# Designs tried in a protein design run: designed miniproteins, single chains, continued (2). Part 84

Each design is a single chain, and the fold is of that chain. pLDDT is the mean over its residues in the fold that is shown.

## One batch from the design tools (miniprotein)

Design m7094
Fold by ESMFold2-Fast:
Structure m7094 (fold): chain A 82 residues (1-82)
Amino acid sequence: SRAARLALIRDIEALIEEARRRGSSEELIKQLETALEHVKAGDFESAIEELEKAKKLAEEEGDEVLARKIDGLIRGVQALLK
C-alpha cells in the first residue's frame, strides 16, 4: 500500500540518520541510501539486495543493533512484494 511504502521510506531515512550518528562507515551509509532510492522507485527486489549487503556490512563492523534494525527493514520491504 502507499501508506506502508511511505512508512518504510521514513523508517529507512531514520535509520540512515542513526547510522550517521553511530559513526557507521561511508560504504554502509551509501548502501542504505541506495536501498532508499530503490524503495522510492518501487524496485523492491533491488532494495532487499542492498539492505542485505548493508546488514552483512553492519555485522562485519560489529554493530549488531544496526544489523537487527536493517533486518527489520528487509522484512518491511518483503511485505511490499507481490
Scores: mean pLDDT 88

Design m7095
Fold by ESMFold2-Fast:
Structure m7095 (fold): chain A 69 residues (1-69)
Amino acid sequence: SALQRAAWRAALEELLARGLITPEQLAAALAMVDAGARGSEVAAWLRSQGLTEEQLEELDRLGVAAVLA
């Protein structure tokens, strides 16, 4: 949904601002969301890109529910 995409974009832009992901990784993660990927699938991909479990928990705290599910 557009609302879920907006929430993901806001959370990913916060990670980008903190230097934790690249603009290309942000675009790839949003493309996964647009394709209907589950939050757990996006989280698994971000983990493969080098994000820690603590950084993934930060996504959940930023309102992207189910990143830890």
Scores: mean pLDDT 77

Design m7096
Fold by ESMFold2-Fast:
Structure m7096 (fold): chain A 75 residues (1-75)
Amino acid sequence: MSKEEWLKKGEEYKKLGEDPSLSPEERTYYLAMAIEYLSKALGKNNPEVDKLEKELYVLASPEVREKALKEAKAE
C-alpha cells in the first residue's frame, strides 16, 4: 500500500473516530485504525498522530485502548 493510500485510509478512519453519533466502542476502533495508518504514512512522531493518541486516551480505558491498537496492528 502506498503512502497516499495509508494517508487516505487514516483520514477516513479519523472522521469515523471523531463522529459523535457512533458508539464509544466504534470510535475507539476507528481511532486506533487511524493511528495505525497515519503512523505508517506520516511517522510516529507526527503531531497529528500524537493528537489522535490523546483523543483515544480520553475516549477509552488503558485496557480497551491497548486491545484496539493491538488489533489495528494485526490488520
Scores: mean pLDDT 79

Design m7097
Fold by ESMFold2-Fast:
Structure m7097 (fold): chain A 65 residues (1-65)
Amino acid sequence: KIKEEAVKKLIELIKKYAGLTPSKEAAIDALKLMRENPEEGKERLITIYGVSEEEAEELVELALE
């Protein structure tokens, strides 16, 4: 079950670093994929959206809780 806190944090980070506002549905789908492959999920946040290494790692840990 995806936590609401993780959904909000993902949207916040993408908005902050990429200037994009993903939908709640897109955020939930991204978090599901991140749970299945945490390393790929972290890498995509950094390389595609420009999220910092530290904040990307924190979000991955939050998504796995």
Scores: mean pLDDT 82

Design m7098
Fold by ESMFold2-Fast:
Structure m7098 (fold): chain A 69 residues (1-69)
Amino acid sequence: SLLEEAIKLLEEALELARQGKLEEAKKKVDEASRLLEQMGLTRFAKGAREAAELGEVGIENALHEAKKL
């Protein structure tokens, strides 16, 4: 499903952020956000991109919230 693929991309983003690869992590969050937008979750997608600007902690929070969908 699109949601499962988006969660996988957010998990990859978190791993990249933990390695200090924040720009690569943000690209993965953007890819996940595009899938969430295709599902009609446009506000959630915007929130995930904004959370990614906070780095690892923001990405971890976005992943936890996505798993609740």
Scores: mean pLDDT 88

Design m7099
Fold by ESMFold2-Fast:
Structure m7099 (fold): chain A 77 residues (1-77)
Amino acid sequence: MEEKEKAKKEIEEINKKAEEIAKEAAENKELAEEALELSELVGEARSLLALDVEEGKEKAKEAEKKAEELKKKLEEL
């Protein structure tokens, strides 16, 4: 139960990052499309967490990596 709650909080933090990225990327079509992909990864992580904690955690790590990559691209604009 504790592991699932921690993963849920991590996914919520990644979702907040995804929202900020989407706002900053709104003026750039390519980055806006990548921000949409990030939002889809966050949704998938949330869904997977309900079925399997480890699969949800793996997808959350994938979403976190995507968020960091997009932040770097936004900083390089």
Scores: mean pLDDT 81

Design m7100
Fold by ESMFold2-Fast:
Parts: sequence; structure tokens; C-alpha cells
Structure m7100 (fold): chain A 109 residues (1-109)
Amino acid sequence: SSPYPNSKQIEEISKKPNLKETLEQWIATLERQLAELRRRLEADPTAPPSRFDALDEAEAHLAQARENLDDTKTALRHIIQAFQLLRLASDPETQQRLLELLDQFIENL
């Protein structure tokens, strides 16, 4: 089973009031997580190129989320994709922290 919201859950979240401001805050938080992950990978000479590729793709999805904030469903889908890519780029401890962050985001809606 996926820890990520399904299409029905995304539809329900997209109907929340003031969601644009909330999603902008989520994007900013994920951009900080991405920057920290990138710094740690750059410090690791054994880091595989595929982890950097995942971070670059996550960054592109966060940029698309920012461009689509007036379409909150589209923005939310890009945020979820960024979470998935950040987890692929992360160590197991960071993967768990990212899942906890996702749960906190959803619970605080």
C-alpha cells in the first residue's frame, strides 16, 4: 500500500479553504529538505548519480507546483511526486522523516 494520497484524497484536499497558502508553505519546507539532501550527497564521494538525478527531478516538480498554485490539485500532485523523489534520493532515516513530514502536512490541513 502507498503512503501517498490517492486521487480521491487529492480531490478532497483540493477543496480545503486557503489551500494555496498552505501548499506554498509545504513547497518551501520541501525546498529546504532538498537543499540539505543535496549538500549531504555532494559531501559523499560514493553517492550514485541516480540520487542526484532524483533530486533534480524533485526540484523540477517543486518548481511546477509553484507555477500551478492557482490549480491546487495540480500543485498538490507535483508536491506528492517531489516527496516520492526525495525519498528515492534519501537514506532510510531521512526516508522515515520525510514520511512523518507528509503525515504532519496532511494532519494539519
Scores: mean pLDDT 87

Design m7101
Fold by ESMFold2-Fast:
Structure m7101 (fold): chain A 91 residues (1-91)
Amino acid sequence: SAFTALAVRIAKIILEEGEKEGVPFGDIGAAIQIAMDALAEVRAAHPDASQAELALEAMERAIERLKERYPDNKKLLEAMERAKEKLAEEL
């Protein structure tokens, strides 16, 4: 489905940007899970949203949650901001 393809794309971009920044794999995995949960929530709240709108709002929610849980993990937060920017360019 288009939603599954979007979820896979978000996860891949988070993984790639996390690896580039040298983020530990466990932290990347946690960020992906938070982003997937956010994506499901955004889709439920905004059924008429475009794929780009779903992805960007999900990433914003995920970044806010990561700032609350891991405020000192600057590499993870920077990787997530770059992942959001890359998604905005590619969608």
Scores: mean pLDDT 89

Design m7102
Fold by ESMFold2-Fast:
Structure m7102 (fold): chain A 73 residues (1-73)
Amino acid sequence: MSDEEQVENFIKKNPELLKEGLELSEKAGKSDPEERKKLMQEMIKKLTEAFKKNKDEISESTIKAAEEMLKKA
């Protein structure tokens, strides 16, 4: 399963996480570039923490990819 497929399946199993992500995305779209960057970083951090709590369902490579995205921000 690709990293993208793992993320999609995880979000489908966690509808509250999807709702929270959509709310953050909408707020980011209405924010200035600096605020948008902070909101995106917060979203990635929340996803990474959720992945780490479900490391038996999410591969280590997917968790590392999320951590790298957080570091690049």
Scores: mean pLDDT 71

Design m7103
Fold by ESMFold2-Fast:
Structure m7103 (fold): chain A 72 residues (1-72)
Amino acid sequence: GKKEEIRKEMLRTIGEILRLIGEILDLERELERAKKEGDEEKVEELEEKIRELKEEREELLKRLKELEEELK
């Protein structure tokens, strides 16, 4: 019943966290390229996007912890 729903949400949340980690790593590589090219506007845009994704990752990690606590 409800425990199976929580497990499914945990797996979905883990999948979202892994996707965000991949996106952050890709954007960090793009940021290094933009810095090398001296594209200040692109650097600022990428730094802001990376920050937003890292904040989203932290929120998902907190949600995962809450779901784990509900299973106890």
Scores: mean pLDDT 87

Design m7104
Fold by ESMFold2-Fast:
Structure m7104 (fold): chain A 55 residues (1-55)
Amino acid sequence: SRKEFLERAIKSNEEMIELLREKKKTANDAQKQKLDGWIKSLEEQIKILKEEIEK
């Protein structure tokens, strides 16, 4: 179903955020800045997906 698809997409994005946070622990300042940008983008995607489930 559409809801199941959206729930799986949210979970995949959450798992990617955790992977990026782990990478950030050993990253230099330039890498941290890029990783923070990707994390923020994924968090914004999760917000959109959660709003779509509420429709």
Scores: mean pLDDT 85

Design m7105
Fold by ESMFold2-Fast:
Structure m7105 (fold): chain A 77 residues (1-77)
Amino acid sequence: NEAEEEVYKVLLESGISEDAAREGARTAKEALEKGFTPEQSAIAAVMTVQLLEPSTPGSVLKKAREKVYEALEKIKK
């Protein structure tokens, strides 16, 4: 899935671990499949990362959310 792969890449680039990035990407894909917006899907992905890695700084989570949103918007062409 293009969305899952792109979200995974941007989460890694934001400093998120491989395991948390994989679960965040899966969450974003599932949210989109359920009809949620790119913004809502980005929030869901970041919440999943925070749940798996509670010590992740808020600044990293904010950056990750913004990058995931940008990636999902671009996938819509």
Scores: mean pLDDT 84

Design m7106
Fold by ESMFold2-Fast:
Structure m7106 (fold): chain A 82 residues (1-82)
Amino acid sequence: SEAEEQKLLTLAKQGVKQAERLIKEAEEAKKKGDYEKAKELAEEALRIAESALKTLKSLQNPDKKLIEEAEELAKRARELIE
């Protein structure tokens, strides 16, 4: 249904934004030498980004730009995990 598709898209968009925020926090923690916190934040960001990516790819009309953004966030998170 259109309502279900819109709800999933909204949740995925929220996930992408949350993953981006967590990655920025992880990068800041790493700059401060808090490698444990950086890893924990990056692992959280990776889970959220991968979940959003799976949801976005499952939609009837996938948003290719959001998929690319979610893939880039997942990649950045993996680089931060070490």
Scores: mean pLDDT 88

Design m7107
Fold by ESMFold2-Fast:
Structure m7107 (fold): chain A 56 residues (1-56)
Amino acid sequence: SMVAECEAYRRTYGNQEKLNKAIEDVKATMSNDAEAQAYVKYIKAEHEKMKKICES
């Protein structure tokens, strides 16, 4: 449900510090810079999408 998805969002990406940590983890685990950058863009887009849904 959207409620459960918003709870997961808040636990993982609920503030800028958590988002920054997730981005750094991606950069640390992915050896391909272009692939890592694409995935970081995806994470940021999902964060903004979920923020609008869960905080409105």
Scores: mean pLDDT 74

Design m7108
Fold by ESMFold2-Fast:
Structure m7108 (fold): chain A 77 residues (1-77)
Amino acid sequence: KAEEYLGKGTEYLLAGDYEEAIKYYKEALALDPNNARAWAVLGEAYLKLGKEEEAREYYQKALALDPDNELAKGNLA
């Protein structure tokens, strides 16, 4: 389920394994590409890897789906 991949991605993000977090967030998005939260946390994982341009792109995708997404809004504003 998309929620299971999202949860596992967040566990890896908190453990500092950003590459594994990205892998699981992408699996969540493969199941539900309209999940604004998944786009936002994918952006956060890319920021943690120092990939600022990719992070910005993913935050913009999150905001396009949900303009009230607090994580994406805070990182772009």
Scores: mean pLDDT 81

Design m7109
Fold by ESMFold2-Fast:
Structure m7109 (fold): chain A 68 residues (1-68)
Amino acid sequence: ELDTIAEISKAAAEAAQRGVERGLPLDEAQRIATKTANEAMNKGLSPEEAKKLLEERVDEALARHRAA
């Protein structure tokens, strides 16, 4: 349980960092990562599933940001 939460939190931090490196504002990247991590934990997702969801949500945000 605690190890799963720690792994998801680490994945969220890594996803936020990658988002910023790819052009997302820091505040937006952190907000998306936090929201997605909370969603993954609420749904009982594995760390692997949470990582995929975080990557997907960051990529979606980057696509929307570049489209505007």
Scores: mean pLDDT 80

Design m7110
Fold by ESMFold2-Fast:
Structure m7110 (fold): chain A 60 residues (1-60)
Amino acid sequence: SEKRKRALEIIKETVPEGIFLLIEGVANAIKKSNPDIDEEELKKWVEELKKKAAEGNAKA
């Protein structure tokens, strides 16, 4: 959806670059250590963390 794409662009602009990479790095490490983990649930968790990180910065 176009609205979702624009929202992601805004989030990436407002969150320091390192925070997104850190969240993705942690998720990849978890996936590597637990290959049987539900990948869809892990993906949702990553998306929630990215959203919370962006919302936290908006209050600063």
Scores: mean pLDDT 68

Design m7111
Fold by ESMFold2-Fast:
Structure m7111 (fold): chain A 64 residues (1-64)
Amino acid sequence: VEVKIEEEGKDYTITVTFQGKEYKRVLSDVSREEAEEYARKLAELARQQAEILEELARKLEEAE
């Protein structure tokens, strides 16, 4: 999971790249620290979801 934070005026654009797909979120009227914390939580959540989905896919294959 790749996370990019770009400052544009008053807004922070957070780009999360996962498996070749880009997810963009614009945060307005937040501090740099809040934007970084949000990005960190998103990256960790994406990683955990990928792991859960992979394990679920394996269990579904075993149930066939």
Scores: mean pLDDT 74

Design m7112
Fold by ESMFold2-Fast:
Structure m7112 (fold): chain A 74 residues (1-74)
Amino acid sequence: MLEELRELEAEARARYEEAVATKAPAEVERIARELTREGLERAIELVLRYGDEQEREDAEAARRRLEELERAEA
């Protein structure tokens, strides 16, 4: 699980750096938000699948918080 999370972070960083080199600043910001959201969702899914009971409760709370932020920003 931790190794998979580190791989997700490295992948997101590489994609962000590529975007910075090739895209306009506004598009880079959009891509950064998209990558952050996708990374958080994937991290939550990993914890829900492989975490212990306490870790799963924390992941559910994080998912609910993410949904609240999305509703507020929409």
Scores: mean pLDDT 71

Design m7113
Fold by ESMFold2-Fast:
Structure m7113 (fold): chain A 70 residues (1-70)
Amino acid sequence: SLEEKAEKSHELLREVEDKLEANPNASKEEIDKLVEEYAKGLREAGVPEELVEEEKKKLLEAAYERLERI
C-alpha cells in the first residue's frame, strides 16, 4: 500500500542518515554513493520514480550543506 511504501521510505531514510552521521568526513563521492544506494532501495520498495527523485534531492541538499560546514 502507499502507507507501507511511505513507512519503508522513512526507514531507508533513517538508515542512510545514520550512515552519513557515522562518517562526518565523507567525501562528495561517498555521499553520492550512499544517496544512490538509498534511491535504489526506494525503487526496490516500489516507490514511484518522481518521489524517489524528490527524496534523493532532499538528502543530497542536506548532506552537502553539512559538508560545507566542515
Scores: mean pLDDT 78

Design m7114
Fold by ESMFold2-Fast:
Structure m7114 (fold): chain A 64 residues (1-64)
Amino acid sequence: MEVTAEQVENALVRLYLEGKISPEQASKAGKAIGEGTFTTEQVKKLLIEAGLSEEQAEAVVELL
């Protein structure tokens, strides 16, 4: 499934509001995503590289 950077950022904001990620993690992950379109596998990889746990990255992908 292909997703936009905007969809990923919206998912990160939702998880931050739910207390599942920190504001620092949300900010770093948002910067790592940047702009464009991604597969869910690419999103998961970028989020983990930005310092999210595998569980946090999976939670983002579930919202896409």
Scores: mean pLDDT 81

Design m7115
Fold by ESMFold2-Fast:
Structure m7115 (fold): chain A 87 residues (1-87)
Amino acid sequence: SAAARAAVLAAAARLDALLADPSASVADVIAAVVELVRLVVEHRMDLSPEDRARVTAVLARAGEWASTLSAEEQAALEAAARAAEAA
């Protein structure tokens, strides 16, 4: 649906903006990653290949950011992302 696509793209744009903001907290970025993963899992069939490529690019940037986190913060992000995928 158009609404589902809009929600996913809005979540991707929010995450991209947070990743570009050096003042963003680790918790805010983790929350944005979790929300994007949750929406992508829920609405994957509503996304075009081009929309999926855009989401993948933002998540790849988030992965690069995650490599700068402590092992404890990385574990928290991985657990939260997995929980979002299982919902």
Scores: mean pLDDT 81

Design m7116
Fold by ESMFold2-Fast:
Structure m7116 (fold): chain A 87 residues (1-87)
Amino acid sequence: MEAARREDQENLAEAVRKLGELAKERIPSVSLEKMEKTAEIIREEEMSMLTLASVGAQLLAVAVGIVLGEDGELVEKAVEKMYEIAS
């Protein structure tokens, strides 16, 4: 499996960090700590392209959940899944 490019990991880590701040502001039940830890892991650890893409898919689920303004269950589960995939 091909390793992810450092630039791609840095870009995704920054996206996770920024979206985490927005998610916490709009959905109080979201774990900002897990979003921050996920961003740190992406930045510091070597990842495969598949792992990085899987984290990106969960980040999209977070964004969708925020836009829909639902009870936050989708966002909470996506945050947990991102952390599990990155760890």
Scores: mean pLDDT 78

Design m7117
Fold by ESMFold2-Fast:
Structure m7117 (fold): chain A 71 residues (1-71)
Amino acid sequence: SAEELLEKGLEYLREGKYEEAIKLFDEAVKEGDKKLQAEALTYRSQALLGMGKFEEANEDALKAAELRKSL
């Protein structure tokens, strides 16, 4: 499920495995509802920050905030 993808992504994020985490968050965004998409984008933003990809991280954070406004 999208929830399981999010949980596994968080596990990799905690381990500093940013590229692996991002792949799982990408799948969670694709499969999840608006709420789960916002959560996955928030955590993908954190992984991108860990990789020094500040512009991409900012884009994800803004998209997550936009989705949360419609919840």
Scores: mean pLDDT 86

Design m7118
Fold by ESMFold2-Fast:
Structure m7118 (fold): chain A 73 residues (1-73)
Amino acid sequence: MALEEQRRRIIRNFLMSNGYSVDDANQLIQDHIDGKPLSPDQQAMIDQANQQSDVVLQSAQIGRETSRQIAQS
């Protein structure tokens, strides 16, 4: 699904901005998807990245809807 690809990219970029390499970020994402046990720090990073990706994706969808409302109002 296209949204899953966008989410993965956002999560990867978030991890990289927090000092992860591309390979380490991809590995952490894959380990999370595979249900492998993560350290508390890794779990916190994934949780923060998921929250960030939810905000970005939800803001994009809401932005499309609210632009119509604002134009009418």
Scores: mean pLDDT 71

Design m7119
Fold by ESMFold2-Fast:
Structure m7119 (fold): chain A 56 residues (1-56)
Amino acid sequence: AKYKASALLSKIGSNEVIKVSVEADTPEEALARLQEKIKKEYPDYYVGAGSVTKLE
């Protein structure tokens, strides 16, 4: 099966909201990849909302 993990990211002191998504074969792997991507590419952002969706 494939899963898509998505998050809406916000920055303290900004009204900007960014949506980030990753896909993986398990929901746990999708969440782990999403967290690592956020840490690497968006270290100053916090997670406002998140979801995991089964694709197949």
Scores: mean pLDDT 80

Design m7120
Fold by ESMFold2-Fast:
Structure m7120 (fold): chain A 71 residues (1-71)
Amino acid sequence: SAEEHLEKGRKLFEGGKLDEAIKHYQEAIKLDPENAEAHRLLALVYEAQGKTEEAQKYREKADEIYKKRGL
């Protein structure tokens, strides 16, 4: 499930395995494209890699999803 991929991604992110964390967050988005948390977590991993432009893109996507849901 998307939530299982988020949990696996978090553990990988905490372990410094950024590329593997990205893969799991991308799978979560594939399973649930409206999962704002998945987009936000992916943005955080890109920021940790110094990929500021990619991080901003996914933060914007997360914000858009929150706005659609009235959050």
Scores: mean pLDDT 83

Design m7121
Fold by ESMFold2-Fast:
Structure m7121 (fold): chain A 84 residues (1-84)
Amino acid sequence: SPLEVNEEGAKENPDDASAWLGLGRTYYRQGKLEKALEYYKKALELDPENIDALRNAAKVAEALGDEELAREYREKLEEVLKKK
C-alpha cells in the first residue's frame, strides 16, 4: 500500500530527518494522528530544531488531547524561532 511504501522509504533513509517528516505528514493527512506523532518524533530525534517537525508535532499532540506535549513542542518552536 502507499503507506507501506512510504514507511519502507523512511526506513531505507533512517538518518534523513526529511524522510521521517514526510512520513509524519502522510499519516497526518490520513487522520492517523498517533502514527503521525511517532514519525514527527523520529524527525525531531535527528533534527531537534526542525521548525516544520516542531510545528506539526505540536498540532498533532493537541489533536490527540496531549496538552502538555503540545505545549512543550510550541515552547521549543518559540525558542528556535527566537534564535534563528
Scores: mean pLDDT 80

Design m7122
Fold by ESMFold2-Fast:
Structure m7122 (fold): chain A 61 residues (1-61)
Amino acid sequence: MRVLGTALAPSPALSPEELELRKGDVVEVLEEVDDEYLRVRNLATGEEGLVPKSLLELTEV
């Protein structure tokens, strides 16, 4: 199953490893990096990076 996340709030990219998100952006979860961060791909832009897990509403599809 794929895991998708929807951004609950905007996230600025504060480092080269972080992904900038707008509220409502849909991402695909690629990897769980640790308990606090996920590596994701933004489905609109194709960009990949790290985002806080707490920022995303996760759904299995």
Scores: mean pLDDT 79

Design m7123
Fold by ESMFold2-Fast:
Structure m7123 (fold): chain A 66 residues (1-66)
Amino acid sequence: ELEELRREIREVARKVAELMQKSTKPTVTNNEITTLLNEVFDALASGDLEAAREAIEKLREVIEKQ
């Protein structure tokens, strides 16, 4: 469970890094990605794994739309 979540976070972080490095385009999308990353980190810090998974799912949707 936690190991699977860590793997998903690692993959999402890699994709986010690629997009942030390449994209100078929609500032709104970049801000949304940053907001969702903060939600993931906050959920992990509080031990709310369900909230962390939900935030990761939303983050993946935003990444796929780019």
Scores: mean pLDDT 69

Design m7124
Fold by ESMFold2-Fast:
Structure m7124 (fold): chain A 73 residues (1-73)
Amino acid sequence: AWQDLGQQIRDLDPAMSGQQIRDRIRNVAIDRGYITQQQFNDIINNPDSATPQQQQYLTDAAQQIIQQIRAQQ
């Protein structure tokens, strides 16, 4: 799940809080046109409401962040 990738982001950049990691995943997904702010809030409040496509978008956003952090090393 994208939450597991959030822990990987934390391990790569321990200075980031869990909220900052969630905000970054949200912003990447919104900037790419994958999801809206409202859809992200709905997923946080009820993860079971997320479509498989939305779960994939959040996973892709988290993976992009991991790649960016590794590239900036």
Scores: mean pLDDT 76

Design m7125
Fold by ESMFold2-Fast:
Structure m7125 (fold): chain A 55 residues (1-55)
Amino acid sequence: ASAEGNALLEEAVRALERGREDEAGRLFRQAMKLGADLSQVSPETLQRLAALAGR
């Protein structure tokens, strides 16, 4: 897994927790492009991030 991708995934989760949906979606898209390890995040949180990234 990419360390840079993992860092962006952590930022995406943090943005989601703070209600920053647009930022969470953007950060999640970038984390996915950089090969983030999705197994470190709960399936429920991943589903929410994926929905936001698809907007």
Scores: mean pLDDT 82

Design m7126
Fold by ESMFold2-Fast:
Structure m7126 (fold): chain A 98 residues (1-98)
Amino acid sequence: VEEAREAARRAAEAAGEAAKAAEDAAKGAGAAVAGVGAAVGAYLAAERGSRELAEEARRAAEGAGEALKEAGGEKGKEAAERARRALEEAAEAAERAA
């Protein structure tokens, strides 16, 4: 069942990239914290199982998006959408591995 482990790793990597996008756009602590939270959430969800991974990754993506909208202007909004998509892709990858 290495597929679940690979999905978890991919989810963590996608969340990490989302966190980087958040940090770059806002250059602020608020967006950085949201991005890190999303990455950690996705990783922990992946270890608990595919269904829980999908739900946690989705919630993490929403949290990151909300924080970026508050912290940044147009660049923050674009980064928020990118972060959301990356985390949704991670969640779908984990679900496909189920």
Scores: mean pLDDT 57

Design m7127
Fold by ESMFold2-Fast:
Structure m7127 (fold): chain A 102 residues (1-102)
Amino acid sequence: MSEIEKKIRELARKVRDEASRLLTEEMQRAYKEDPEKAADIARAYSEVLQAMDEAIETGDLKKAVEAARRARDRYPAGRETLDRVIELFEKALKEAEELKKK
């Protein structure tokens, strides 16, 4: 296994954990005041993390970005939270591409 592959997988795991925390915190905050937003975040959570778990196995962070964008479009009440997840994934994709330029 190459050093680059290891770094990309570590990056993907870190970003997955960050996205999981963000989605969980925003879902908990919304649950009391905006149950529709909480429900949309919960639905998006499953799709986004499944795509990130796949990205950890394949090293393809672009698919995780695409999945997060699709979830944002499908779950509009969660859009603000999902935009933040998309930013995390796009930053990780950029870092992974820089690692590949070695």
Scores: mean pLDDT 81

Design m7129
Fold by ESMFold2-Fast:
Structure m7129 (fold): chain A 58 residues (1-58)
Amino acid sequence: GPHAEAAARALAAGDLGAAARHVAELLKTDPELYREAERLGGPGGAGAIQGAAALGRA
């Protein structure tokens, strides 16, 4: 989907703030993605991504 594509492009460009915002939108939609984010970022990884997105401004 568009958020997954945008997150991948932002991550490839090193724009962690944009990547975090797009991943946070994905995590709101699908709890399976939340569990996968925890695996990738370690314990609390999904929560850290959501927090970073909130702080990264709208």
Scores: mean pLDDT 66

Design m7130
Fold by ESMFold2-Fast:
Structure m7130 (fold): chain A 66 residues (1-66)
Amino acid sequence: MTIVVRTDDDPRRITAAALLAMGTPGSEARVVGNTTVRVVSEASEEQVRAMAAELGAIPGATAEIV
């Protein structure tokens, strides 16, 4: 599954999102441009939903499962 995280242009928020995603087993995070992180995960659907909720809880971030 893929999660798309969008943040403002603050590098601290995008770094926090990338670090959170990289800390999840079976997940790979890639920064795309200055405000977007794509997370590809082979984890279970439950784990992906939990990760999306954590990513969306970052102040100024929005997370969407695509």
Scores: mean pLDDT 74

Design m7131
Fold by ESMFold2-Fast:
Structure m7131 (fold): chain A 56 residues (1-56)
Amino acid sequence: MEYKAEDIMEASLATGRELLEGLLAAGRWRLVGVSTEEFDGVRYDALDLESEVLRS
């Protein structure tokens, strides 16, 4: 199977986001921010997380 960098990035972002949402729902982590970045013509979301250990 042939993979393009953009396809790999999109699949990784989608899977990673779904997994992170599951972890957030489990109450282990919280999402504190999302940054949209572009690298070499490919857009992606950088997710900023905070663990429960760091909650005040």
Scores: mean pLDDT 56

